# Designed miniproteins, single chains, continued (5), part 47

Each design is a single chain, and the fold is of that chain. pLDDT is the mean over its residues in the fold that is shown.

## One batch from the design tools (miniprotein)

Design m17611
Fold by ESMFold2-Fast:
Structure m17611 (fold): chain A 94 residues (1-94)
Amino acid sequence: SAEAAALTAEAQKLAEDAKEYFRKKTEEAKRSSPEQAAKLLEEAAEYLRKTAGELVDMAARSTDDSATQAALNQAKEAVDLAREAERLKREVLE
């Protein structure tokens, strides 16, 4: 449906924006001091967890099973990236 297509497009954009934010923050962290890198990685993790929550909320508002599953899959990917940012933060503080 048009509604399912619109929700899928919105979820895709939200997920792509979050992945780009993660990429920029992790790339900046590589060129930063350990203290600044840890802060950038923490910001990336928080943003990704917030994005995952927004994607879960979008899935809950959907009446289309395919759009719901797509949004939930993107939420899971956002959580996985948040966990990667948290792992990288631990490495730079070691």
Scores: mean pLDDT 87

Design m17612
Fold by ESMFold2-Fast:
Structure m17612 (fold): chain A 103 residues (1-103)
Amino acid sequence: SVADAVARIRAIARALATTTDPARRAALLDDLAALLSRATDPRVLEAGLDALEVALDVTTDPDVLRRILDAAMVVLRQTTDKELILRAIGLILRAIGLILDAE
């Protein structure tokens, strides 16, 4: 259900905020991307973008940043909503900027 998907994504967001292990963040982002790849409901996609913003605020690890980029690109494939598209593009640009700065 939508409520179950949103609840699971919110749990992932809390775990992303509290973990300091890049490998755990990577695994959580892979789980998030898998959930988002099956979602079309804007409430689920919005919760996903909120989780990606949390991840982006707490990491500089390039492998984690690439996973944030990949998950945001999944959202772009799942929606035609202008606000969600603009949020996803913003996250993609921030992630790319951080990856390039690390090089």
Scores: mean pLDDT 88

Design m17613
Fold by ESMFold2-Fast:
Structure m17613 (fold): chain A 94 residues (1-94)
Amino acid sequence: SELEKLLDELLSKLDLPEEVIERLLEQIAEILKKHYPFLEKEKTAREQLLAFLEEIAEKLGIEVAKKILENIIKWIEENPEKEVTEEDLVKVLS
């Protein structure tokens, strides 16, 4: 999928420790699962984020999903020491 390829590319370009990226992805996935229970079918935070983006692509189009992904990655890059809040995600998804 185009979204899977873009996710892999953007994550690989992040100049952050793997543990920091994984922690932030897990926090994002935990918040998303509260609103999108179908994400529980996926086992990893990365797979849950991808499933969320694929759902957005189906409902709103691929370009919207790509923009949301880019916004999420940019937030991670700019906030590596922060905890993800629901308010932070709402701003990124808008």
Scores: mean pLDDT 87

Design m17614
Fold by ESMFold2-Fast:
Structure m17614 (fold): chain A 60 residues (1-60)
Amino acid sequence: GVNYLHPEVLEKVLSGEIWDEEVTDSKGHVYRGGVLRHQIEEYGKDGISGAEFVASEKGK
Protein backbone atom coordinates (compact mmCIF):
# COMPACT_ATOMS: atom_id res chain seq x y z
CA GLY A 1 0.00 0.00 0.00
CA VAL A 2 0.91 3.65 -0.36
CA ASN A 3 1.26 5.89 2.68
CA TYR A 4 1.59 9.65 2.33
CA LEU A 5 3.63 11.66 4.78
CA HIS A 6 1.94 14.98 5.53
CA PRO A 7 3.66 17.77 3.53
CA GLU A 8 4.03 19.93 6.65
CA VAL A 9 5.85 17.11 8.49
CA LEU A 10 8.08 16.43 5.48
CA GLU A 11 8.99 20.13 5.23
CA LYS A 12 9.87 20.26 8.95
CA VAL A 13 12.12 17.21 8.59
CA LEU A 14 13.83 18.59 5.48
CA SER A 15 14.25 22.09 7.01
CA GLY A 16 15.85 20.57 10.11
CA GLU A 17 13.19 21.52 12.68
CA ILE A 18 12.87 17.87 13.76
CA TRP A 19 16.27 16.46 12.69
CA ASP A 20 17.65 16.04 16.25
CA GLU A 21 16.06 12.62 16.82
CA GLU A 22 16.98 9.24 15.34
CA VAL A 23 14.78 6.16 14.96
CA THR A 24 16.28 2.77 14.07
CA ASP A 25 14.16 -0.11 12.81
CA SER A 26 14.83 -3.84 13.24
CA LYS A 27 16.66 -3.93 9.88
CA GLY A 28 19.10 -1.22 10.96
CA HIS A 29 17.64 1.61 8.91
CA VAL A 30 18.10 4.99 10.61
CA TYR A 31 15.52 7.77 10.29
CA ARG A 32 15.89 11.32 11.59
CA GLY A 33 13.63 14.11 12.78
CA GLY A 34 11.20 11.88 14.63
CA VAL A 35 9.92 10.55 11.32
CA LEU A 36 8.64 7.02 11.73
CA ARG A 37 10.33 4.23 9.74
CA HIS A 38 7.03 3.31 8.09
CA GLN A 39 6.59 6.82 6.66
CA ILE A 40 10.02 6.88 5.01
CA GLU A 41 9.84 3.23 3.84
CA GLU A 42 6.40 3.74 2.25
CA TYR A 43 7.47 7.02 0.64
CA GLY A 44 10.78 5.61 -0.56
CA LYS A 45 8.99 2.66 -2.19
CA ASP A 46 6.00 4.49 -3.65
CA GLY A 47 6.85 8.17 -3.94
CA ILE A 48 9.51 10.71 -4.75
CA SER A 49 9.16 12.63 -1.47
CA GLY A 50 10.83 9.82 0.46
CA ALA A 51 13.67 9.68 -2.04
CA GLU A 52 14.14 13.46 -1.82
CA PHE A 53 14.31 13.25 1.98
CA VAL A 54 16.99 10.52 1.80
CA ALA A 55 18.92 12.49 -0.85
CA SER A 56 18.80 15.63 1.32
CA GLU A 57 20.15 13.65 4.31
CA LYS A 58 23.06 12.32 2.18
CA GLY A 59 23.97 15.92 1.30
CA LYS A 60 24.70 16.68 4.94
Scores: mean pLDDT 45

Design m17615
Fold by ESMFold2-Fast:
Structure m17615 (fold): chain A 85 residues (1-85)
Amino acid sequence: NEALAEVGRRVAETGREVARLGEEAGDKKAAEMGRKGAELAEEGAEAARAGASVETSIGLLLRGMGYVVEGQLRLKKKGIELPPV
């Protein structure tokens, strides 16, 4: 499913940005959440492209999004905001 793969790539991009901003802000937990979210989103995108079940791909993407959102919320408390995933 190329559409799911594209969503996963976008979530991964946001996760990498959260990781970068977390590092710049000295927030190691936010940086780690961004990295973890990006990794899971990349796995979900690759699973979708490789023809894995939609359930498997969506599960990975939702877990990735969860980490990215947690990182975003943590950074928002420091005055750093990103667009929603």
Scores: mean pLDDT 79

Design m17616
Fold by ESMFold2-Fast:
Structure m17616 (fold): chain A 88 residues (1-88)
Amino acid sequence: MEKAEEAIRLAEEALEIAREAMRLAAELGDRRLLAEAIGAALRAIGAKFLAELAIKSGNEELAEEALREAEEALEYAREVLERARRAA
């Protein structure tokens, strides 16, 4: 399931970016940025979970949904990281 495998890759990348944003937000003492970074991490985890379910069930529609969620999670994580870097 190529789309689900791609979704897992993108979700893992989003999670790494979110972790870096959480680290920066914590160093800054910015509780709002930290909450946003945690939200980004949770979105990435959700997208990965959906992709893994798509693989287990062989459901191509779920794989497409997981890919969209993973792409959105990656974009959101990048936005939060940029905000954290601007605040540093």
Scores: mean pLDDT 88

Design m17617
Fold by ESMFold2-Fast:
Structure m17617 (fold): chain A 81 residues (1-81)
Amino acid sequence: DIEEYLLERLRSTLSEETVERYKPIIRAIAERRAEEAMEILTALRKEIAGRPDLEPGVSLEEFRREVEETVRLVREELEKL
């Protein structure tokens, strides 16, 4: 189950709130809608870059690093589909 695999990996590095925000992308990947997942991910990257306060208790630099890690992980999983 790709959805459960991605959720488990994201939960190990990101907060529950961040994981909840990425659920639509994870679901799209699990349903093999890779193109849709990339569009949503690109939009989230742009929004996060413009809004450093989106993740409570995390610095802007740390939050951007987590987003970059998530983008990398999602890209790797899309390559397997």
Scores: mean pLDDT 61

Design m17618
Fold by ESMFold2-Fast:
Structure m17618 (fold): chain A 75 residues (1-75)
Amino acid sequence: STEDIIAQAEKAYLEGKALIDSGGSLSTINEKLDELDSAINQLESLPDVDINILNDLSAKYLGLATFLVTTRQTE
């Protein structure tokens, strides 16, 4: 269901954020980013999805992606 996909996206974001906060590996954080991206793509393919939910999830994705890019540049 749409609600299940939203829940999966939120879980991926929360797990990704927790990994960032705990100093988890970049590869594991990237896996959570990929999970979130896949869920967003699934939601975008569905009719009648709330645009506010998509905007919120896209902002969360951008936050995680920005962290990965900036962290890699400081290697």
Scores: mean pLDDT 79

Design m17619
Fold by ESMFold2-Fast:
Structure m17619 (fold): chain A 82 residues (1-82)
Amino acid sequence: KPVLTLESPASREALETLADLLEKNGDFKAEVVGDRRLVITSPASAEDLVTLAEILAHNGPVRARVEGEGGAEFEGTGKSIL
């Protein structure tokens, strides 16, 4: 199954809020690992996780990596929303 790993300068509280929103609004399982990392898994396609990674990277100075078939890596330089 594809896995999205997000590294962000956002607070743990902000990452926990994002994890809750993802689990509440989609077929995602999200876990905060350490102080700066969010790991997201889904039975959805790798394409859906790549789309999510791109959206997250566009909205903050974050690094988003999708592992598995059809994976991608994005580095954000956008305004810090995360």
Scores: mean pLDDT 71

Design m17620
Fold by ESMFold2-Fast:
Structure m17620 (fold): chain A 90 residues (1-90)
Amino acid sequence: SKEKTISLLQDAISALKNGDTDTAKSKIEEAKKLDPSIKPSLDLALELIDKGKTDEAIKVLELTIKGLEEDKPTLIVAASLLAIGYLLDL
């Protein structure tokens, strides 16, 4: 469900803020399985985490949550573009 997906992403953000990268990645992988439509933004967030760009990954996840809460697919696309910008140091 959308509510379960949002809850998993909120748990991932909390884990990242606590330095628990393994828990965060696990929660993101669960969210990807529940909602394949957000997989591109979540894959990019995982790449930011792997590159040590934790604060940037949190911003991508927060924007993805906002897109889900507001039923705005354009915000989920914006989250993916934001992540690409961070990965390219733009």
Scores: mean pLDDT 89

Design m17621
Fold by ESMFold2-Fast:
Parts: C-alpha cells; sequence; structure tokens
Structure m17621 (fold): chain A 134 residues (1-134)
C-alpha cells in the first residue's frame, strides 16, 4: 500500500534524524564541537527529508500526515533545546557555531512545519468539499 510505504519511509528518515541528534549531543559531551555541529546539521537534513515524506503522506492520508507533523514538531523543539544547552556548555567561539546551527534548525522547522500544515489544511478542505457533494 502506498500509505504504508510512505509511513515506513517517514519512519526511516525520522529515526535517522533522532540518531544524528543523539550523536551530536555525544560529541558535545566529548568536547568535539566540530563533529557535533556536523551531526546536528545531518539531523536537520534528515528532518527536512522526513518533512517532505510527511507532506507526501498527508496527500494520501490526512490523519497519518497530522501524526507525522506532530512527531516532526517535537523533534525540532527537542533539537533546538539540545543546541541551546550545548551552546551554554561551550567556549565563546564554539557557542557561536552551535547558535548558528540552532538558527538553521529553527528556520528549517518553521519552513517544514508551515508546508506540512498548509498541505493538511488543503487536504481537509478537499475532503469536506467531497463530503458536501456526496
Amino acid sequence: EKVKELMEEFKRNYEEALGYAQLGLEYVEKGDVEKAVEAFRRAIEELRRAGETAKRLAEEDVEAGREALERVKNVYEGLIASLEWAASQSSPEDRKKLEAVREEAKKAGEEEIKRMEETIERKERERRRREAEA
């Protein structure tokens, strides 16, 4: 089923994003901020892929799309909080690097969440229109 395939693709991208976010935190704990920055940027890339898959999922199944949207929102919020904590634990030079990635995560989250919400709202309007015509 197309919906089932999209759900599995979303799950893979989502789990990759969680893995890279965790790897970033581990690098911060070890004092390797350069590797932490790269891991956090990889987490953002995987979340963008998860967001695109969630949008495709919402085109086929609005309720599954809503669940995917809430999961993406929660991970972006967690990632931003983790980056704020990491910046607070770092030197002034490393803090600026982590703050830059936090800003990247915030912008990525705002863009992807808005796109998913717009897709869900459009699909809900289409569904309501079809129900009214029936």
Scores: mean pLDDT 85

Design m17622
Fold by ESMFold2-Fast:
Structure m17622 (fold): chain A 77 residues (1-77)
Amino acid sequence: DKEKLKKALELAEKALEAARAGDAETAIRYAQESAKVSPDESVKGAMEQAVRALRAGDVTSAIAYLEEAIETARKLL
C-alpha cells in the first residue's frame, strides 16, 4: 500500500527532526506511529529499533535507524 508507506515516511521524517532537536518523547511517538502504519517489514523493523535506541538514551543509534528507514521508504516509493 503506497499511501501507508508514504504516511510511514512522513512520520519517520518527523521522528528524525524531533530526535535531532533532542525531543526524545516526540521522536518516540512519531517512530511508533511510523512502525505501526508501515506495510514494509524493513521500514517497520528500523523504526522499532529507533524506538528502542531512543528509550535507551542512544540518540546516535536512533538517528542512524531513522535515516535507514527513511532511505528504504524513499526507494520503495
Scores: mean pLDDT 87

Design m17623
Fold by ESMFold2-Fast:
Structure m17623 (fold): chain A 84 residues (1-84)
Amino acid sequence: MEEELRRLEREFRALVAQARALAAQLRAQGRDADADRLLFEAGILEGIALLYVGVGKVINDPEFAIEGLRRVIAELRALLARYA
């Protein structure tokens, strides 16, 4: 359980780093509006991920955090695909 949560947190952080790198590339291409939208949406997903992890810790329900992170990771992957 704990190992799965750590794996998902690492995966999530890697996707956030990819979003930031993609936004930088979009700006280099003159696609500033796309970069701004990507960073804004990625920021919202970061907030949601932190809520799932935080709530899961408070209520001692690691499955809640794991399920939430899986959903956020899927949404972040879909977001990245829209701008790629």
Scores: mean pLDDT 87

Design m17624
Fold by ESMFold2-Fast:
Structure m17624 (fold): chain A 81 residues (1-81)
Amino acid sequence: SMEEIEAVKEAAKRYKDYGIQLATETGKLTGDSSYQDRVTQQLNDALAATNDDKTAFDGALRIHQIAMDAQSKLEEAKSKL
């Protein structure tokens, strides 16, 4: 339904913001400022796919995967402190 597609697009935006926050924290802990920039670019590229209803699910899934990878990377960085 259109309501489901809109919910997916909204969730994608929230996961994008979450992924950027995680990448920012990782960059602060590791001193790798380029990591935040790379993750931000990847998330923005995936978010573009959510503008088309036909690719919205694929884009949202990609954003979710990037955010989960960023979470794992932050956990790894914290474990090395």
Scores: mean pLDDT 84

Design m17625
Fold by ESMFold2-Fast:
Structure m17625 (fold): chain A 100 residues (1-100)
Amino acid sequence: MYTVTIEVITDASVPKEKAGEFHEKFLKELTRRLAEEKIEARIVDVSVSTAADGGTKMTITLEAPSLEEAERAVELAKEVAEELKKETGIKFTLNVTIEE
């Protein structure tokens, strides 16, 4: 089993309400596309915290049965992030890690 950790960190200049709307939109789109693309990665946890630089961090944890499916989930998260960046203009960073 592989654990994928996706961190979506909005810049400190982004108000908490807009950060929350962005995070909800990211999670909804990621969930929808994981199902549509039949990627065998399951969301097991979602948490929100304040980032060290004063931004808002959403952490999404997924479990995948193989490294291939974990890597597919990572690439999808990057695609969703780029699409939402173009759509919303929200300033954020995306960090992704895979652990066995």
Scores: mean pLDDT 87

Design m17626
Fold by ESMFold2-Fast:
Structure m17626 (fold): chain A 61 residues (1-61)
Amino acid sequence: SGLDLASEAGRAAAEGDGERAAELGRKAMQMGNGPAEVAERAGRELDGTRAGAAASVGAQS
């Protein structure tokens, strides 16, 4: 569940919603996940989302 919030934070960041991303990341950490683990999960989701959005450009992953 905390890692699901971290994934949602990464997706929000990819969409440019930094405030929502920060809130979701904070909640993920409060659920007992370490900040590094939350950042890694959010980063993976951010990269995946940006790669999908930039698929026509072909340069993000």
Scores: mean pLDDT 70

Design m17627
Fold by ESMFold2-Fast:
Structure m17627 (fold): chain A 87 residues (1-87)
Amino acid sequence: SAAAEEERQLAAYVEKLGLTPAQEALLREMLEAARNKDDEEYLRLEEAAFAELAPEVEALAAQDLSEAEKEAAVRELTHRVLDRLVA
C-alpha cells in the first residue's frame, strides 16, 4: 500500500540521516496526525514540504559537516516543515 511505501521511505530517511529516536518520533507523530485527519489539503501540504526538505537533506548529507552541525541542520529543517504544516 502507499502507506507501507511511505513508512519504508521514512525508515530509509531516518537511516540515511542518522536521526535520533526523538527526531524519528517527531516525524512519525506528524505522519500519524496526517493519516488520522484524512485531510487532502493537509496531505498535499506535507508532500510539498517534504519535497522542499529532500534536496536540502541531500545537500546536507553531501557536505563535510560535523555530527553536531548535521543534527542542528536537521532540527532546523524539521522545525520549518512542522511550522508550515501547523500554519
Scores: mean pLDDT 64

Design m17628
Fold by ESMFold2-Fast:
Structure m17628 (fold): chain A 74 residues (1-74)
Amino acid sequence: AEEYLKKALEHQAEAARAFEAGDFEAAKRHLELAHDYLVKAYLAAGDEEKAAEVEAERPAALAELERLAAEAAA
């Protein structure tokens, strides 16, 4: 069960590193993977409510990353 949480945290860290490096495409891919593994972690723990919450937050998180990438390119 904790394996999914570990992968989520690893991808979250990679997303942060990619963002700092200006690699917004890699940051987006790692952010998507982090959300996917976090949803799986909550489902494995039996917390369907938290899994649904994380999934619902995904579009807003991706939109914010795209907005920040556009501002950095301006």
Scores: mean pLDDT 80

Design m17629
Fold by ESMFold2-Fast:
Structure m17629 (fold): chain A 94 residues (1-94)
Amino acid sequence: SLEEALERGRALTRGIVAWLAEKHGLDVDSLGDLFAALLVRATIEELRKMAEESGNEEYRKAAEDLEQRLKDNPAAVGEVADEAIRLWAKARKE
């Protein structure tokens, strides 16, 4: 399910972030924020590629909207990440 996939992604990301933080003497929260920002940008770009390859304008418009939301409110990175991953998962099932 989508929820199971999202939880698996969170668990994997937490493990990687914790490992890198320990290895390099970094703050886990700060490294987590960096990973979250990178994940969101990568997911938005993947949505754009899927939209271009499928010709589905809905996913292209969604990607543009998500990018604009991040520009308007960077603090919403978590909400934008959740929506971006949900759209990506839906697109893969079509």
Scores: mean pLDDT 75

Design m17630
Fold by ESMFold2-Fast:
Structure m17630 (fold): chain A 57 residues (1-57)
Amino acid sequence: GATTARVGLADLSRASGLSEEEIRALLLSDLSNQEIADRLGVSPRSAANARRALREA
């Protein structure tokens, strides 16, 4: 659901200092989970979970 995806984006926004919209664009890109994690300052698992939640929403 949309609420689950929104929660994941908010966590990444807080960790990286980027807006939720910028993070959404990054998560929908062709970058690997590791590259996204490195850019956001989070674990690859967190990036993978956020990508999955966003695509399922």
Scores: mean pLDDT 71

Design m17631
Fold by ESMFold2-Fast:
Structure m17631 (fold): chain A 89 residues (1-89)
Amino acid sequence: MEEEIRKALEAFEQAIKAGDLEKAKEALLRLIDLEIERYRREGAPQEVVDRLEELKEEVKKAKSLEELQAIYQDLEVLRLEVAVRRVFP
């Protein structure tokens, strides 16, 4: 799981650097799918999974690399929120 997440992140970074919108979308969708699987296995609240599904729909509708980078930033914010909830319940 973690190696697959790392590979998806690397693919996303490479696609952004190359200016390849379609590859960037594929990589970010893969990354979000892997995060959903991980959070479901870890028993994360349904609210977290629902927010990830919303980000996935935003990726599908994105028309620029800038939009994909903004969605990725939202994903990182969500990950920090989940981590903080674990440390400060």
Scores: mean pLDDT 81

Design m17632
Fold by ESMFold2-Fast:
Structure m17632 (fold): chain A 76 residues (1-76)
Amino acid sequence: MEELVKKLEETLKGAIEHALNSEDPIAALEKLIEEIEKAIEWLKESDLDPELKKKLIEVLEKAKKEAEEELKKLKE
């Protein structure tokens, strides 16, 4: 469980860094935020273990907030 959560955290951090280094970081971050939101909604409706679900949602919400903060900096 913890290993899966860490892998997701690493993947999300890498995705944000990749988006920031893209030719269109604004569009890349907006797409990433949309994908994270869809993942959170799917997890909330899923029949996964409650403890795992809670941790995965927490990681996704943190990544979404980070991406939104980076997007705000780029948009002013």
Scores: mean pLDDT 82

Design m17633
Fold by ESMFold2-Fast:
Structure m17633 (fold): chain A 68 residues (1-68)
Amino acid sequence: SDVWRLVQEAEVTLDDGSRIRVRIRENPARQEVVIEVEVEYPDGRVERITSRINLATDSVESEVEVEE
């Protein structure tokens, strides 16, 4: 089945109020893994990094988004 499966999810709040969220998903039929990291700062800024890993070709594509 061509479906995405959640492998691991974690959220941590740091002492300064910053919040880090990590989410890892896989699609075995596509041999792909997606890793998403989001950092929310106390001042309201958000940074997101999304990496897509293709296990069949050993390639990675990443995108970074910044929101203020």
Scores: mean pLDDT 83

Design m17634
Fold by ESMFold2-Fast:
Structure m17634 (fold): chain A 91 residues (1-91)
Amino acid sequence: MREVEIEFDLTEAEPEEIEELVERLAEALKAGDRVTVRLYARGSAEAAAMALMLAEQLRQAGAEVELELENVEPSELIAQAEATIAAARAR
């Protein structure tokens, strides 16, 4: 029995990186390893929602999951979205 500890920040993660993480964790669990995952989602409600869904899936697969979620004020999330749109328009 091996212990595997993984820390993953979802705030800046690409979807492909998340998919690769899930596949590696699934193989470790299938091999009988003890898996502990720490998921971080800082300053993003979307990343926090993904972290919650991913944590539930991993726990159902047999992993221990620790969540560190930082809420951003709704006004900050709106401002960030508007800034991103403005930057895309300005090129």
Scores: mean pLDDT 69

Design m17635
Fold by ESMFold2-Fast:
Structure m17635 (fold): chain A 75 residues (1-75)
Amino acid sequence: AEEVLEQVRKLVEEQVAEAKKEPEVVSAKVTAVEYRDGVVTVTIEVTYIEDGEVKTETVTLEASVEVARAWVEEA
């Protein structure tokens, strides 16, 4: 679970870094984490500045728990 959260944070940073080439990203914040049917759904609120305006968008990421669980069980 903790390893999955770190992986999700890294994926968010990569997505934000790619978007940063066009808009200027000010902040990214995880607003919700849901666990259902072996899937972790993470909701992230991204605030960015485009043409002098502050805008906010919501991005949703899904990660499978199976990989993280297999890793923990091997340890």
Scores: mean pLDDT 63

Design m17636
Fold by ESMFold2-Fast:
Order: sequence, then structure tokens, then C-alpha cells
Structure m17636 (fold): chain A 70 residues (1-70)
Amino acid sequence: GAADEFFEKGLEFEKKANESSGDKALDYYNEAAEAYEKAANLGHPDALKELEKVSVKLLKEAVFRVVPPK
């Protein structure tokens, strides 16, 4: 169903994010988060957990970029 389709889309974007770096990784994590959120709204049982994982990864990447080492 649609929930499974959005969840699968989320997994695809997450894989692309893990294979990328910098801005491309951030963009793919954002797309994965959006897909997981849609899957969760449609009732997918695992979507919220995956959304949380991606959100944590996105936050860490964003914080690292905003706070330069010097």
C-alpha cells in the first residue's frame, strides 16, 4: 500500500545519503525524513523509528556544519 511505498522510498533516499557527503547527504536525509513521515502518517509501523534515526543524523550533520572548528 501507499505507506509501504513511502517507507521504501525513505529507505532508498537513506541509502543514497549514506553513499553521499556534504550537501548531497543532507538533501537525501531530508528526502528520507519526508518519505518516512508520510509513511508514518499512513500507518506504517516502523516509519516513526526510521524517521527518528534520520532526524538524529540530520541534526548531527547540521550542527557540525553550523559550528565550524575555529
Scores: mean pLDDT 78

Design m17637
Fold by ESMFold2-Fast:
Structure m17637 (fold): chain A 75 residues (1-75)
Amino acid sequence: AMASREEVFKGLKEILESNPDVPQEIIDFFKELENSGLPPLLIVGLVSTRLLVAGFWDIVDEIEKLLRELGLIRP
């Protein structure tokens, strides 16, 4: 549903914007993917992979909590 897409992207954007150490490259990558036709969970997976490679494992944990709260992954 479109609502689930908006909720996922809003939450992900809030997490990324709340952390000043996140490289602008990763934020720009998310913005490009947000305008694609790709499924929201695939976009989250791609952004999370870039965060992991950059060493932001704590941010990936926060994204995982968001997905559990939205009921998109197992608690």
Scores: mean pLDDT 79

Design m17638
Fold by ESMFold2-Fast:
Structure m17638 (fold): chain A 89 residues (1-89)
Amino acid sequence: LKVESIDISATPLPNGYVKVTSTVLFEEPAEKVTLRWYANGDLIALKTAPSATKTFTSTAVVPLNTEVTVEVYSDGELLAEKSLTTKAP
C-alpha cells in the first residue's frame, strides 16, 4: 500500500492559533487508516478513519510557531509523513 500524496495547509485563527488541515490520498483504498498529529514532537491527536478509504482529511489546532508533523498509518504500518511550521505572516 502506497500514499500518493499528502497535502498540508494552515489557516490562521484568532488568538494566535492555526488550524492545520491534512488530506491524504492513497493509490488504492487503505484499511485501518490512522493519522498521528505531532506538535514540536509531542503527540497531540490521533485520528482514525471509520472505514476503508482512498482519501482521508483531518485537522488539528496548534499555536503559531509550532512544527506540526502528520504521520500516516495503515494497519499499524507507517507509510508517510509530512511537516509544516505554523508561522505568522
Scores: mean pLDDT 82

Design m17639
Fold by ESMFold2-Fast:
Structure m17639 (fold): chain A 74 residues (1-74)
Amino acid sequence: ALRGTVTPEDAPILRAMAEHYLALGREAAARGDLETALRYFEGAIGAAQAAIDAGDESARAILEEATREKRRVE
C-alpha cells in the first residue's frame, strides 16, 4: 500500500525497519509469544515489500525469511 508514497531515499529506512521487525519476531517466538511473533513477522514482510518497491532488491531476502518464520509460528 506504499507504492505511491515511497522514494529510493526511503529504501534504507524501510529495510532497517524490516530487519528490526524480523529480529523482534524471532525474540517473541523464542519466548513462546507466538501471537506477538506473528504480528512482527507480518510487519517485517510489509516493510521488506515496501523497501523492494522503493528499489532495494536486497530486501527480498528479508521478505523470504520473514515469510518462512511466519509460516513456522502459524
Scores: mean pLDDT 82

Design m17640
Fold by ESMFold2-Fast:
Structure m17640 (fold): chain A 75 residues (1-75)
Amino acid sequence: MEELFKKLDTNGDGKISAEELKAFLESKGYKLTDEQVKGLIELADGDGDGYIDFDEFKTIYENPNNQSLLVKILK
């Protein structure tokens, strides 16, 4: 899991952008718009800074309800 975060964190700042998250989700077979990815970030982003740190990323990835969460954001 940590290795996956490091691959997404291309600039090494310890945060994942909407573009990086979108690319990751597309690699997992999810085809999302920029607005849908932004919604996921806002839902996971406890700080409201528009980025996902490692703990927030782990929460999204390990959430067994991720599919239901995506469906809600796509409304």
Scores: mean pLDDT 64

Design m17641
Fold by ESMFold2-Fast:
Structure m17641 (fold): chain A 63 residues (1-63)
Amino acid sequence: SDAVDGAGAGGAGAVASGKERAVGRDLQGNRVETETEATETEVKSRGTDLATGAEGVSEGRFS
């Protein structure tokens, strides 16, 4: 994707950070394809909660 539009991700900062700190990964670091798809749904919901995802990403890097 040439454009940096988060149409697929669902937003900038919030979604990207949410995905990393979201439940998209197991404790073993291995992601199931089904859970990866669910992550987008959960990330979007979590993104709404984070509203200011930019602030969250700065501090919420797998704290």
Scores: mean pLDDT 44

Design m17642
Fold by ESMFold2-Fast:
Structure m17642 (fold): chain A 75 residues (1-75)
Amino acid sequence: SLEEWALKFIDNRKKQLKELAKTMTPEELKKWRDFFVKLADEILKLLSPEGQKKLREKVDELTAEMDKLIAEKEK
């Protein structure tokens, strides 16, 4: 289903983020985060209200991890 694909997509992005973060600058990570948020918002529009709630929770978790990685690199 689209919901299952979207949740798996987020999980895969989270795994890739750990590797990408090793070579990216804080500025590059911020651009990637902004792009990801915009993409996630478009995917959310395609889901049912229940699916949107589940995906939003996962998106919020991933964006929080991105923000934490950016803050750590800015030290």
Scores: mean pLDDT 79

Design m17643
Fold by ESMFold2-Fast:
Structure m17643 (fold): chain A 60 residues (1-60)
Amino acid sequence: YEEIAKKAGVSPAQAKKVVEEIKRRGLTIRNVSGEEIEELAKQFGVSPASVLTIMELEGL
């Protein structure tokens, strides 16, 4: 998570929590909506761009 966190501009703990929540919801880059990205960003205190970067780097 350290490399993903660094590229997304978040802490490793934040990156881990975001990935866990994305997997819990069954979200992938192909099926996620803009609203879901904004909700995840708000929930974890990160930017929507950070959420997208985490999803891309994690291969979701």
Scores: mean pLDDT 80

Design m17644
Fold by ESMFold2-Fast:
Structure m17644 (fold): chain A 67 residues (1-67)
Amino acid sequence: AAAAPGPPVTYAPVEATEEERAAALAEIARLAGEAAAAQVAEDTDLTKAQLDSMVALVRRVAARRAA
């Protein structure tokens, strides 16, 4: 069916997509360990902003230590 015009509404900063959540969990497991990833996975109500911040922080710390 032909869709009507309209600006994109992809915003939802509080909502994490399934792909983003999976990617975040994989990164956390890789950098902080499976226990940390499991704990994050239990919290299905986690906001996208929190998820992104955790991943970014963990990646930054791991990268700096690895350097």
Scores: mean pLDDT 69

Design m17645
Fold by ESMFold2-Fast:
Parts: structure tokens; C-alpha cells; sequence
Structure m17645 (fold): chain A 95 residues (1-95)
């Protein structure tokens, strides 16, 4: 749906902004995890996803992002995997 497409676009924008900050600051830590989580949750709530579902989606995407960073996955592959996971989770929660 147009709503799901907009959510995914905003999530990918957050992801790109976080990667840029990590490259500039040279670190991923608890503060970066919290910023990424909060940004995704805010987008999901903005588009009317229920608090409980938004929290679960934000957590799953944040954990995936952290895992890919730790594994040294290239940015283009990270973007594709994050988009695929976001689409999967949004279909599951249907908000």
C-alpha cells in the first residue's frame, strides 16, 4: 500500500542517516541503538501502527541493523535486507 511504501522509505532514510553518523563518529553503541530504535518507532506511530506493534517492529529492525554492522555486511546488501525485513514485519502487523 502507499502507506507501507512511505513507512519503508522513511525507515530506509533513517538507516542511511545512521550509517553516515557511524562513519563520521566511528562507533555503534547503546546510544546509537536507542536513537535508531526511537526514530523507527516514531515513524511507525506517525503512520498509525499500534504502540505494541511499533515497539516489536522497531526492536526487530534495530537488532537486524546491529547484527549486519557487526558482520561487516556491505551497505547495498544491508539496505536490501532491511527493506525486506521491514516489508515482512509490516505485512505481519497489517497497520
Amino acid sequence: SDKEEKIIEEILKIFREMLKQIEENGAWGEEANNVFYDAIEKVLKKYGIKKEDAEEIAKALTELFKQMLEQGVPEPEMLKKLEEKAKELLKKYKE
Scores: mean pLDDT 79

